# Designs tried in a protein design run: designed miniproteins, single chains, continued (2). Part 6

Each design is a single chain, and the fold is of that chain. pLDDT is the mean over its residues in the fold that is shown.

## One batch from the design tools (miniprotein)

Design m4177
Fold by ESMFold2-Fast:
Structure m4177 (fold): chain A 94 residues (1-94)
Amino acid sequence: VLSFAERSAALQKAFDLLRELVDVLRETGDPELARERALKRYETLSPYEQEIFLSLLETEVRISKKYLEENPDAPEFLKQLTEALEALVKELKA
């Protein structure tokens, strides 16, 4: 069993990677580039860190989809982000 510190570090790394993806998408407007950068970073992660990151992405997609369903006039960026995250989850799950 991993220590709390190791699990906390893996979770922090997952959030950092998600933030990097969001920043790239916001700055470039290119979801393909954002996904490519995220995939390259994901491949450098340990198996446990990969599992934590994928779980975080699946949770974010679920929450964002629910928010968009309840808020049809939500910002276009949130819709684009949700679509990019969902595509990334699909690719990572093969």
Scores: mean pLDDT 81

Design m4178
Fold by ESMFold2-Fast:
Structure m4178 (fold): chain A 92 residues (1-92)
Amino acid sequence: SAAEEEQRQRELDAVFAELAAQGVPQEKIDQARALILQAIEPEREARETGDPAAAREALLLVAQAAKVLGILTDEQIAAGEARLAEHIAAAA
């Protein structure tokens, strides 16, 4: 619903405001926001079609946003990708 979308937007804005208060530069917050917005279409496609490639693209965009914000390292992203690949293979 519109109310649920507005609530999610408020929660995201609150998280970004807290990160800014913690000293994360606004340019990095803007970059992370852009990456999260780019993830919307692949996530939608993954939910509608079940395409693992679309799901992976959405997850990688979110992981890159977390990296930009200093929450995740390249090593943690690579480890997450490997674990996801193992789970997909095990489900097949």
Scores: mean pLDDT 75

Design m4179
Fold by ESMFold2-Fast:
Structure m4179 (fold): chain A 88 residues (1-88)
Amino acid sequence: SFIEKIEEAIKRLEELMKQNKDPVEIGKELSKLLKEVAEATTDPELKKWVQYLIDMIEDAIKENTLTKDLIETYLESLRVLLEIARAK
């Protein structure tokens, strides 16, 4: 389900951050997980929000601007998305 895929993405992201993985490695893994999240929903608005987050991460990787602080911001965005999905 969409909720299960978001929860999986959050847990994996927290795990990678705890292991002190390189921000670019974390970003690449998060992008892959978010593509699975997008495929798990038929809601066009939720798909659009997940795609926007994917695009932001991919852009940050290409521009070499990805930091641990930015990854923490993405983690908080996922937590907000999870609460929105649960409220539906």
Scores: mean pLDDT 84

Design m4180
Fold by ESMFold2-Fast:
Structure m4180 (fold): chain A 95 residues (1-95)
Amino acid sequence: PAVQERHLTLELPGEDHTVTLSASLNSSGKRRLEIHLEGGDQSRTESASADNGEVTVTVTLTGPTRRVEGWFRGTVIGSTAPVTLTVGDVVVRPV
């Protein structure tokens, strides 16, 4: 399978934030998109798969967090077509 990965690190002002990440994966063939977020003792992973069209995943991490680390992973199974992984804006909001 073809794999595309991206990593991120965020430093947040203060504590008690909600961090939301979204990403989309478009390609030919069966595809899977995974997003992982972690901060402090908290972590969350979301994934979605599609056989055709775009797959979009959104992950939200809530709690007292000053540093957030994450990764995006797009996987295409059984295809030689180009993979396009699009990362959306990072949304940070007070809790």
Scores: mean pLDDT 74

Design m4181
Fold by ESMFold2-Fast:
Structure m4181 (fold): chain A 68 residues (1-68)
Amino acid sequence: GITIVVSTSDGNDVTLKVVEYSGDTLTVKVLAGPDVQLSNGTKLTPGSDAKIPVLDLKSTLTVLSVSV
């Protein structure tokens, strides 16, 4: 699967595994990092799964790397 590393505004890295991408919505599993809340109120916690609009992810997090 695809793994994405993103940076929070406070300088912490969050590691996400992409489960599914459909339209404007990304389904991810959080592998590592601190607890993060996105602009739409969605919480990303290590070990949790989340469905997030791509625009809300981009407004909260900066993509650092993508691994396949």
Scores: mean pLDDT 72

Design m4182
Fold by ESMFold2-Fast:
Structure m4182 (fold): chain A 80 residues (1-80)
Amino acid sequence: MSGDEQVSQALQQAEELLKQGLEAEKAGDKKKAEELYQQAVNILTKALQDVLGLSPEEAKELAERIAKLLKSRIEAEEAA
């Protein structure tokens, strides 16, 4: 798998987890929403470390930013 392919897979998996997290939030299950968000961040963190050679700290910060952007995009698409 190429680096681009690894990141693409991680983004797809994270997006699915974030969609499930938003559904959990709508259902009032805050704990499940938090767990799903954390799983999305963890998947992105691992992919960023492996592909970009980032430190665990740098990868986590970038993963949190990506997850936040993806969540905002999903919320905007669902609101439309």
Scores: mean pLDDT 81

Design m4183
Fold by ESMFold2-Fast:
Structure m4183 (fold): chain A 84 residues (1-84)
Amino acid sequence: MEEVERYVEKSVEILKSNPEMAEALREAAEEAKGSKKALEVAKESLEKLEKAKDGTEEELHRAGAESTNKFLELAGQQKGEEAA
């Protein structure tokens, strides 16, 4: 899943001013990497962060948190359906 990692690394670069948030995003994406929707979420997250980086730092951090939460939701869904 090199495409997922590529989008995640671009998002992490945008969030590098907040290393803690960047690391949280990377970890959440790793948990979600086995999901068929991981690429879609990674792409959406990058687009959201690219839009937010031209705004306030608060807006950028909110977009980062939302992106992390989307990956965590995806990881949770995958764990719930792992045996299906």
Scores: mean pLDDT 77

Design m4184
Fold by ESMFold2-Fast:
Structure m4184 (fold): chain A 80 residues (1-80)
Amino acid sequence: SAAEEARRRQFEEGLRALADTAIRGLLEGIKTGEEAGSVLTMLDLARKESKEKLKELIEAANESPEKAAEKIREFVKEKI
């Protein structure tokens, strides 16, 4: 349906926003001496998590890069 396609498009746009946030995080990490591992973790989580968990990440990314990074750290703790 059109509504399902709109929701799918919204998630795709959110995944792009997460990717942009990850790139900015990588650049900041290089500047602060952090490694790219957290950026790769963010991308993996965005691709592999359930739709509901992806929505939570997208919402955090839409607030700020810092909020998205905090959510990624929380999800990584759950996986470790």
Scores: mean pLDDT 61

Design m4185
Fold by ESMFold2-Fast:
Structure m4185 (fold): chain A 57 residues (1-57)
Amino acid sequence: FSSEEEAKSFNSELDYVEILKKAVPKSKENTEAASPLLAYDEETKRSIPKEEYLKKK
C-alpha cells in the first residue's frame, strides 16, 4: 500500500467479512441483540445499556 489510509480502508473490508462470519449464527445474534434497555448506573450517575450495568455488578 502506498499510504496508511489505503491500508485502513482495506482493513475495513476485512472487518466486514468478520461481521458476516458472526452474522451466520442468527439465533445467537438475535438473543444478544434483544436488550436495547437502558439502566441508570448510580456509580457514574449516567444511563448505560442494561447489559453493561449487569457486567459491572
Scores: mean pLDDT 52

Design m4186
Fold by ESMFold2-Fast:
Structure m4186 (fold): chain A 90 residues (1-90)
Amino acid sequence: AQAELDARIATFEATVEKGLETLGVSEEEREEVRAEFARAVARARAGEFTQEDLDAHLAKADALAAANKEVTLEMIKEYVRATLAALSLS
């Protein structure tokens, strides 16, 4: 279970890093996303995410996507939170 979670987290981390590189964000912005990723991973490993957390982060990410024409750093952070919540609850 933990090894499976860690493998899924590693795959998602690689996806996020590739996405940040493709978007051409600054190193400071990448560090912000990495810090958020690390916090979300800690919560996921601790089993702290609930279905309500997943639903809330997903709704917030969707609302930000609807309000913005471009991908924003805040959208990426909310999708990181939602995805790690989903992985933790799997």
Scores: mean pLDDT 80

Design m4187
Fold by ESMFold2-Fast:
Structure m4187 (fold): chain A 95 residues (1-95)
Amino acid sequence: METVERLTELLRNRDEEGLQRLIDELAEEVRANKDNEEFVAKAKALLAEMLARTLELLYGVPAAAITEEDLLAIFKAEAENGGEAARALLREIAA
């Protein structure tokens, strides 16, 4: 769960190196808890909510107005601006 808060902070600060480390940790965490469907589902739901909060903070878009499609579009935009780490995160989340 702390992974979501770290992701939000890294996105806010546009820390590409930190994003790469977080991607590796996120993949490991999901893999380690793959058999815990409830944990994985909750972690992904919290990630989506934190991303919506980040968009509200950085771009002034109300969190409630942000759909999952909007989050994917924002992830793609961040990948274009954030570099390789953001692109790798987008691939992991979209898969």
Scores: mean pLDDT 56

Design m4188
Fold by ESMFold2-Fast:
Structure m4188 (fold): chain A 82 residues (1-82)
Amino acid sequence: SEMEQRKADAKAYLEKLPGHLEKVKKLLEEGKMTEEEYEILLKVAERQKELAEKIIKGEPWEEIEKEARELEEELKEELAKR
């Protein structure tokens, strides 16, 4: 079902997250990313991790979707101000 697929996708995201963070850190070390951009990406990754955990726990999708939307708006604002 849709919910089972969402849980599978969330688990896959969590498994891939360490590799994504390693790539982001490498971009910072290579001077291809600012410290501010790195901090933004770390905040986003932590909140996405929280959302993935909520999906796996079977939390209501409506609440997860709302939090995801709030995260997208927050990221958009932060990127627009920098």
Scores: mean pLDDT 81

Design m4189
Fold by ESMFold2-Fast:
Structure m4189 (fold): chain A 82 residues (1-82)
Amino acid sequence: SLDEAEEELSESAVRAIEEATLYKDEEKIEEELERIREALRKLSRTGQEEALRGARDALETHPEAGEVIERIIEIAEEVLAE
């Protein structure tokens, strides 16, 4: 469902940030980014736009995870362009 996709997106974003900042496990980061891409594709256009806004807000709040958050922003922009 849409709500399940929003929950998966949120959980995967948190895990990607944790892997990037605490563990630096690129394989796990890539796995979570793929989950984010699939979750984003299940959202409505409005949901995708809100997710992109949330990712940009996260960049402001978590500058230490900037590289992975920028990767999430790129994925959200790519999905919105589909």
Scores: mean pLDDT 80

Design m4190
Fold by ESMFold2-Fast:
Structure m4190 (fold): chain A 74 residues (1-74)
Amino acid sequence: PTPSPELLAASKEIVREQAALRGVTLSDETIEKTATEMAKKYLEALKNGVSNEELNKALLDIFEDGVAAQKAAA
């Protein structure tokens, strides 16, 4: 399922906040890609009835993967 524009926008805001909190600068491309993966994971979690704990861990892992991917590309 494709994330709604509203869900994607909210996910981008979360990624921006986390990046600022960690003191990392992410490109717009990395923010978009990471937010899209988070939004997809959120929708899958809703469908599968996963716990909030499992969802939070998965979203954090997606964020960390996005940060690592950008560092590797630099």
Scores: mean pLDDT 81

Design m4191
Fold by ESMFold2-Fast:
Structure m4191 (fold): chain A 87 residues (1-87)
Amino acid sequence: SEEEKEILKIILYSILNIAKLSDRETFIKNLESMIENIEEDLKEKGVDESIIEKALKLLKEVLELAKDPNVSKEEIIEYIEKKIEEI
């Protein structure tokens, strides 16, 4: 849906900006904080459960990449940019 695309793009652009401006440790902490709060925030705003599940999966996937010492900051940024293009 258009709402799904818009919400996922907003999330991806937000984490892309944090990734570009922050070191890895700060980025990881920001992602963990976002994951803790996003489900309740989106539910309060009346967002469909299916969109919330997709947003959480996306954030958790990026978090796993960020925690992998073999994945560079540049690769994380490229991954997020590619996900934006796919939506």
Scores: mean pLDDT 87

Design m4192
Fold by ESMFold2-Fast:
Structure m4192 (fold): chain A 92 residues (1-92)
Amino acid sequence: TELEENLSEEQKEKLEAIVEELKPKAEELYAKVKTEEERKKETEKLVGEALARAKKILEGKSKEEIENISEEEKEEALKEYRKQVQETLAAM
């Protein structure tokens, strides 16, 4: 996968840890949220958090910095991801 290209072994392990952390959060979200709108909003928050953490890991930030992600950082990471998706779709 493209996300695994040019990553160090340490960065791969940290990204894998994010996936493992998100799995129980996704299950909790599905059990907790009944409406489609609420599910979408909560899913976007989880995705934004995961992307912000992944970005900090790729930048070589400390564990403390990875754990302390601001709402602004989550939103910026989600925006960057959406841009990449649009660029990929435009290339198709």
Scores: mean pLDDT 68

Design m4193
Fold by ESMFold2-Fast:
Structure m4193 (fold): chain A 81 residues (1-81)
Amino acid sequence: MGPLGNKTTEAIKNNDIEELRKVVEEARKNGPLSVLSVIGEAIQQARDGQLSDEQIETILELTRPDLSPEAAANIEATLRA
């Protein structure tokens, strides 16, 4: 995984919403593959039961404009499962 994936994991584990927002915004500047890397890490943390509702909302709010409507809906369903 890239450096943004590791930063995403740390922000989630520390419940640092401000750092999570910064990591997502950095990923958006780097392009769609970086955004998908952040989302992939969030999905892994959600599967481990470590992702809070506030973290899910933060990720979705920031990434939704960079995703197709279908991809955004599938990611939201996966993170909330």
Scores: mean pLDDT 77

Design m4194
Fold by ESMFold2-Fast:
Structure m4194 (fold): chain A 77 residues (1-77)
Amino acid sequence: SPIREQLEQALAHLERLIAALREMPPTPETVAMIQKTIEGVDQLIDYVKKNYPEETEFIERLEEAREELRELLEEKE
């Protein structure tokens, strides 16, 4: 499915972004980038839940990434 390929690519990009954010110094700029990334993930979760509710595995993986970002945000604050 073209959508599944797009979701897998989006998740792979997100995982690389999270890894990069983890290595950044605890600055207001890093915190702002994490906050914007969380916003983007929340929008993607809402989009997938609305349009592809059967993609439960991807929704769970996105929710796990969101939780990892929230933990990282607390660490960098």
Scores: mean pLDDT 86

Design m4195
Fold by ESMFold2-Fast:
Structure m4195 (fold): chain A 100 residues (1-100)
Amino acid sequence: AAAGGSTNGYEAGKQAAERAGPDIAVGFGGSTPLSAKQAAEGGREAGAVWADTGSNPGLGGYEAAKQAPGKRGAGFGGSVDIGTSLNSALTAAMGAELAR
């Protein structure tokens, strides 16, 4: 019952996206790339502990990097350099969840 960190961040980010965007929450984390705002609010699909705080040494850096070069959502969710870091973080978080 206490392993809901990823779910909590995902839900919170989805609700925030609903407020900020009309249909973003409908496709959240699936076909819609996560915005920098959603990630900052811990709205990532997986790894809420890492994404929510953004303070994890390995994962916090990619959060800052994707916001710096792709300011205001320009680079978030792409399968480029920044998107690769994000995907790696999601894979690590997913691996941890699957190990449960």
Scores: mean pLDDT 42

Design m4196
Fold by ESMFold2-Fast:
Structure m4196 (fold): chain A 96 residues (1-96)
Amino acid sequence: AVRARARENLARGEKDPTANPEGLEFWRLLAEGREEELTELLLEQIEKEKEKIRNDKSLPEEEKEEYLKELERMEELLETEGPHALLEAQMAQAAA
């Protein structure tokens, strides 16, 4: 299911000249089952998001702590169960 959706998203993105290159690489790695490279990409993106949250002066500290805890949980899930487990959980939530 996850890989089938990844192939669909990759095919649509490759036909779109305005497509985000990082998004296309994400779908390509997922579609090809390149889990090690996909995990590295997702961990890099989570670290960038954590830095963005830490540096956001408009967010209350309580909200920053909650967002950072969620991102840390995502990193732990990626390192212990891999990218498919994380993506299936996110897709299930989006479908609810």
Scores: mean pLDDT 72

Design m4197
Fold by ESMFold2-Fast:
Structure m4197 (fold): chain A 74 residues (1-74)
Amino acid sequence: MSRAQQLLERLRRARQQVEQLRQQETDPQTKQNLQDMIDSLDAAERWLREHGDLDGAEGMLRRVEELIERVKAQ
């Protein structure tokens, strides 16, 4: 697979994980934070498709992956 295809698959997996966490979450603030992560992932996918900025998309993805791990650790 190309690096772009690998990043798109990682973005889709991260989005699925965040959506699952959002569905299980009852705290309104945390639920809003999870929605903001989904919005960021959607923006990263659009940015990758429109500009081919692999490094920028990967940076945003890594940030969201870090936040997912923090939420899971709670």
Scores: mean pLDDT 80

Design m4198
Fold by ESMFold2-Fast:
Structure m4198 (fold): chain A 89 residues (1-89)
Amino acid sequence: SLKGKRILILGGVSSLFERLTVDQLLADGAIVEFAYSVEEAIAMLDTFKPDYVTRSVSVPKEDFDKVVKAVNGKAKVYNYPQDILNDLG
């Protein structure tokens, strides 16, 4: 169950498919926040304290890798939002 789980998404919603995925995460009870830069995402690891960290398909892997390095065991990392639904939805 995703009820009360906090999800940080780097990059926001870039497609209809990602919008539908985010809507389903919210319907499953998740709290979703977006970061529009690497620096914002890293700061949100301490302020938002996400359970899960992922990215929009529009975000380059190199930028996401910087956030993943900063996670350092604080949250579980998923490559894309759909992977959270497939694992936990």
Scores: mean pLDDT 87

Design m4199
Fold by ESMFold2-Fast:
Structure m4199 (fold): chain A 106 residues (1-106)
Amino acid sequence: ISGLTPLATASVDAKNLPGLRITFDVVAGGKVLVTAESTGPDKYIMLRVTVTNLDTGETWTTVMDTSGVAQAVMDLPAGTYTLQVTIYSGNKKVEETAPVTVTVPA
């Protein structure tokens, strides 16, 4: 684990929750590390990450809770993926972020 370097990185900033950034790090072994970091005043944020394989149309969903920093690891087959984050503050949907495209190598 020491010395792990991402093969590719993409990120998206929330528009309606300033200070919330979601980063997608593609790492060796067909893994995507999703990191949500909030520097804003909102302390309890739920994130729904939806991942779609652009070749097959198959979808995966991961849910993350953050009061500062949260991480999730997604095991994905090789391919090109669209990742979209839906953001909830308490019981309310506040934003759906712009989709981000990443490639998981073979």
Scores: mean pLDDT 76

Design m4200
Fold by ESMFold2-Fast:
Structure m4200 (fold): chain A 96 residues (1-96)
Amino acid sequence: MKRKITVFELAVALVKWLAEKYGLELTDEQVGAAIVAFAIGDRQGLEDALGVKLDKTIEELRQEILEKFSPEEIYKLAEEVAKRFPDRLLAKMILK
């Protein structure tokens, strides 16, 4: 993809990466809440959704994920999550 990574795609990749890093089993509701919190820059909401305390700001987490993953990897990660939650997450975020 030639386009810029969307905030949604970045948020999805971040939530999956944090869940794996901290060994978290997240419900669909927690994943959705975490994606929204990250997208709007709500660090407290992100911590509440994940059930963990973060030692970094939203901006620091954004920089870290962009350093760890290529745009293509971020797109793939977002597509994988969207396929698991088409009615719940994708419809809410894209809205026709």
Scores: mean pLDDT 70

Design m4201
Fold by ESMFold2-Fast:
Structure m4201 (fold): chain A 60 residues (1-60)
Amino acid sequence: MSDLELLAANAALVSEISGIALPDPATTPREEVKAALRKAVASLDDAQRERLAAEMEAIA
């Protein structure tokens, strides 16, 4: 339950920063969501990666 909420928050954040639409963690298998997240994160530039790190710290 908590893991799905964290996954949803991370997916929404990465989607907002990268502009890439990610699948809904509530209805999509974890493996597919994780694969989409890895792909989106790999496409980020340095500025987007720094922003992601700062936002993730705020969520934690």
Scores: mean pLDDT 73

Design m4202
Fold by ESMFold2-Fast:
Formats: structure tokens, C-alpha cells, sequence
Structure m4202 (fold): chain A 74 residues (1-74)
């Protein structure tokens, strides 16, 4: 479903964002991954205002549910 695809895409963007935060200064590709992750996740982050860790936890929760749904459908 579109919701499952979206949840998995958001989880990938969150991972790219984390990697970019840790290593953006070491690599142009990781810096771009951070910027793309910020752009992609901006709506979710703005919804959580002062607590981006809650946004990342919500993304991971949705991704776990999406993975379980895909496995159940296989």
C-alpha cells in the first residue's frame, strides 16, 4: 500500500539523516543525504516541534508496522 511504501521511505530518510549528522563533514554525499533527509522529514519534524527524537521514534514505529505488514502479505 502507499502508506507502507511511505513509512519505509521515511525510515530510510531518517537513517540517511542520522548518517549525515554523524559524517556530513567527512563526505559530500553524506552532507547531501542529511540535507535531503531534512527536506523529506521536515513535515514530520515540524509536527513534533521541540522533540525530533519523538519524530524519529514515530518513523521507526511506522516502519516496523510496515515491515510486519509486508511479511504477513508474503
Amino acid sequence: SAAVEQALADAQAAEDYRRGLAHGEESEALRRAKEQGEHRLGGIFSGYYQNPELALAEIERRAAEARAAVEAAA
Scores: mean pLDDT 65

Design m4203
Fold by ESMFold2-Fast:
Structure m4203 (fold): chain A 90 residues (1-90)
Amino acid sequence: MEEKIEEGKKLFEEGFETMAKIFQYWSNVIGIDKPLSKEQLEELKKGLKVFEEGYKKLLELGRHEIKPFAEPVLASVKRFLELNKKLLAE
């Protein structure tokens, strides 16, 4: 049980860190009116997938206390991807 919790936590943290780095780069370097590059979007999608896998593992282990943290992050990433999709459609 403990080992599986640590695996889920590691995936959750790695995914979050990847996404956070991309958001920081977007806000500080690219600017909010410009889309991410294809490479940065792929990295963000990979981070999201790893985050979701960690979240799923933690939920399967009964760690429901993670929901209030994970759900806002997922909603924010989804909104950010929609924003980038609209900017690319110019």
Scores: mean pLDDT 76

Design m4204
Fold by ESMFold2-Fast:
Structure m4204 (fold): chain A 70 residues (1-70)
Amino acid sequence: SGAEAAENGARAAREGGSGAAATAAYQMGKDALSGFLTPEQAKEVAEAALEGAETPGARAAARNAIDAAS
């Protein structure tokens, strides 16, 4: 389900560090656009990824995902 995917993505973003956070944020943005997640679910995952982002690249990816979900 979309809710389960969003929860799993948020968990992976928090636990995986900057690289995993960037990957999760990018994927969640794409999934939001494809309709797999609701905009609210995708935004929650992207916001969690931004909190876990430690590099400029990871933060940029997370911000792009938030923009895509908004």
Scores: mean pLDDT 64

Design m4205
Fold by ESMFold2-Fast:
Structure m4205 (fold): chain A 72 residues (1-72)
Amino acid sequence: AAALEELKRRLAALLAAYGNRALSDAELEEIVRRMLEEVERNREAILEAIASEEATAASADEWLALIEFLLA
């Protein structure tokens, strides 16, 4: 499991929560799209850093925090 797996889990939970609230179709898609694009862009850099410096991921929590910062 990598940072991507934790991200996917978080995104699924967010989508479910937003869907239940049902604010707006356009808003939902815009938010999801922006988050996904930013995450994908940063994911490559993060994965490269992991492979180079940390062969064994320390913790999902640490990577989740980093991704949350990037998503903000």
Scores: mean pLDDT 56

Design m4206
Fold by ESMFold2-Fast:
Structure m4206 (fold): chain A 79 residues (1-79)
Amino acid sequence: TRGVLTAEFDSLLKTIGAAISLMGLLYEAGGTGVSVSGTRITVTIDLPVSMDELRKILDELEKEVKKHGGKIVSRSLYP
């Protein structure tokens, strides 16, 4: 399964803080990536997990984004 989450922030400092936190959460997951472009972060998850498990992972990442003052721009799930 593949998940993509894109978030936008109002400052570079918030973006950097969020990126560090998201990388920390994902370092144990394998098959994941965090990409930063200006004030935008894209998280890509490619894992051999169920759609329900992937949804839970994205929900936790979304909570982390919001804790850092970000907003979710897009969220996609692929079987």
Scores: mean pLDDT 80

Design m4207
Fold by ESMFold2-Fast:
Structure m4207 (fold): chain A 61 residues (1-61)
Amino acid sequence: MDNDITMVQTLLDQAERALAAGDTATAQRFLEGARHVLDTSDLPADVRAAFEARIAALEAA
């Protein structure tokens, strides 16, 4: 459970770094990875919603 939270955070941090560098393709790969972890993890609904909101914000950038 904690490992899934750490993995999503790491992937989102890497996506933000890639976007800052102008590497949209790499950012999309990290965002896909974060969604995959969320889809396969057993996280509380509020934690999941917070990560989904962050993914959506980064996808909109």
Scores: mean pLDDT 81

Design m4208
Fold by ESMFold2-Fast:
Structure m4208 (fold): chain A 65 residues (1-65)
Amino acid sequence: PEMSPALEALLRHEIDRLIAAYPDAAAEFRRFLGDLAAALEVLTRVGRGAKSEEDFLARVREELV
């Protein structure tokens, strides 16, 4: 399914408006997204370098725990 540019712009505007109305909830959500993005970056980097599933898991444990 394709989204029209007008609909995309409207959705972005409504999201920004909701974030402005509930800044405390937005701050918590942004922290969660930041943590998730950092974890995904590590997983992607490790995944590209890993030679096996066992090597991948060992590297993930070293980087994330």
Scores: mean pLDDT 67

Design m4209
Fold by ESMFold2-Fast:
Structure m4209 (fold): chain A 84 residues (1-84)
Amino acid sequence: SGLELLRKKLEERAKKIEEEKKEELGEEKAKEVGKKVFEPLERMLKEGIPMGRPEHFDRLERETERLVKEAYERKLKEVKEEKE
């Protein structure tokens, strides 16, 4: 199904984020950033938004990208403060 394929792509994206950020943020913080990829989808599903139209995928992508970026910036700041 489209939802199943979407979840698989998000799982792959989360793993890629974790692997890419692990050296910079540390394992725990990198995992926390990766977990953010699932939050927008779960929220949209809870609200009953059908995941099958391009506009819903565009919204999901924008919200996912924003949350991942915000989490990364927050964790990066924490790492810099811990090294000071």
Scores: mean pLDDT 79

Design m4210
Fold by ESMFold2-Fast:
Structure m4210 (fold): chain A 90 residues (1-90)
Amino acid sequence: EEADEELRRLLERAKELLKELKELLEKAKKGEPIDLTTAIALLLRAIGLKIELELLKKKYPDANPELVEELEKLVDENIELARELLKLAV
């Protein structure tokens, strides 16, 4: 129960970040300038979510494997998109 609550909170944060990253990438593709400070901040947020997930996996080794797998994929996608956004900011 508590494990599911913490993982779901992380999942919501990861989904919100993914939405922000996709919106900014669409704007960048249309030629809107992306702020370097914003791109760095988003990459740090994505990495932070990855670290938090690793800590939750250690804290709750018997956590729902389907939820953990979904969260791992989402966190990795966030990092990938944040890296692409950073490339466009430079």
Scores: mean pLDDT 87

Design m4211
Fold by ESMFold2-Fast:
Structure m4211 (fold): chain A 88 residues (1-88)
Amino acid sequence: MKRIFLDTKTLNPENLERMIRLAKELGLEVTVAEVDQEERQEIWAGLSEEERDLQRILDIAAAENLDVEQVLRLIELSKKAEEEAKNR
């Protein structure tokens, strides 16, 4: 199961709610916490590359108010780009 970390200090409430909804629809494990910059860097460093990519996609999706179908498309494109880069 992929993990998503949501920092309440940097996310506005609307984006936070959107990210939680999308993450639940995608079956992701969600951790919500208020952290400082140093703690955020440590948590980010502890995430896998896939979890980091997924978190970036969810952040964009929340900001742009995308639906789950659009998020799934972005995840698919991100994974294909990563696999192509890795195989070069």
Scores: mean pLDDT 75

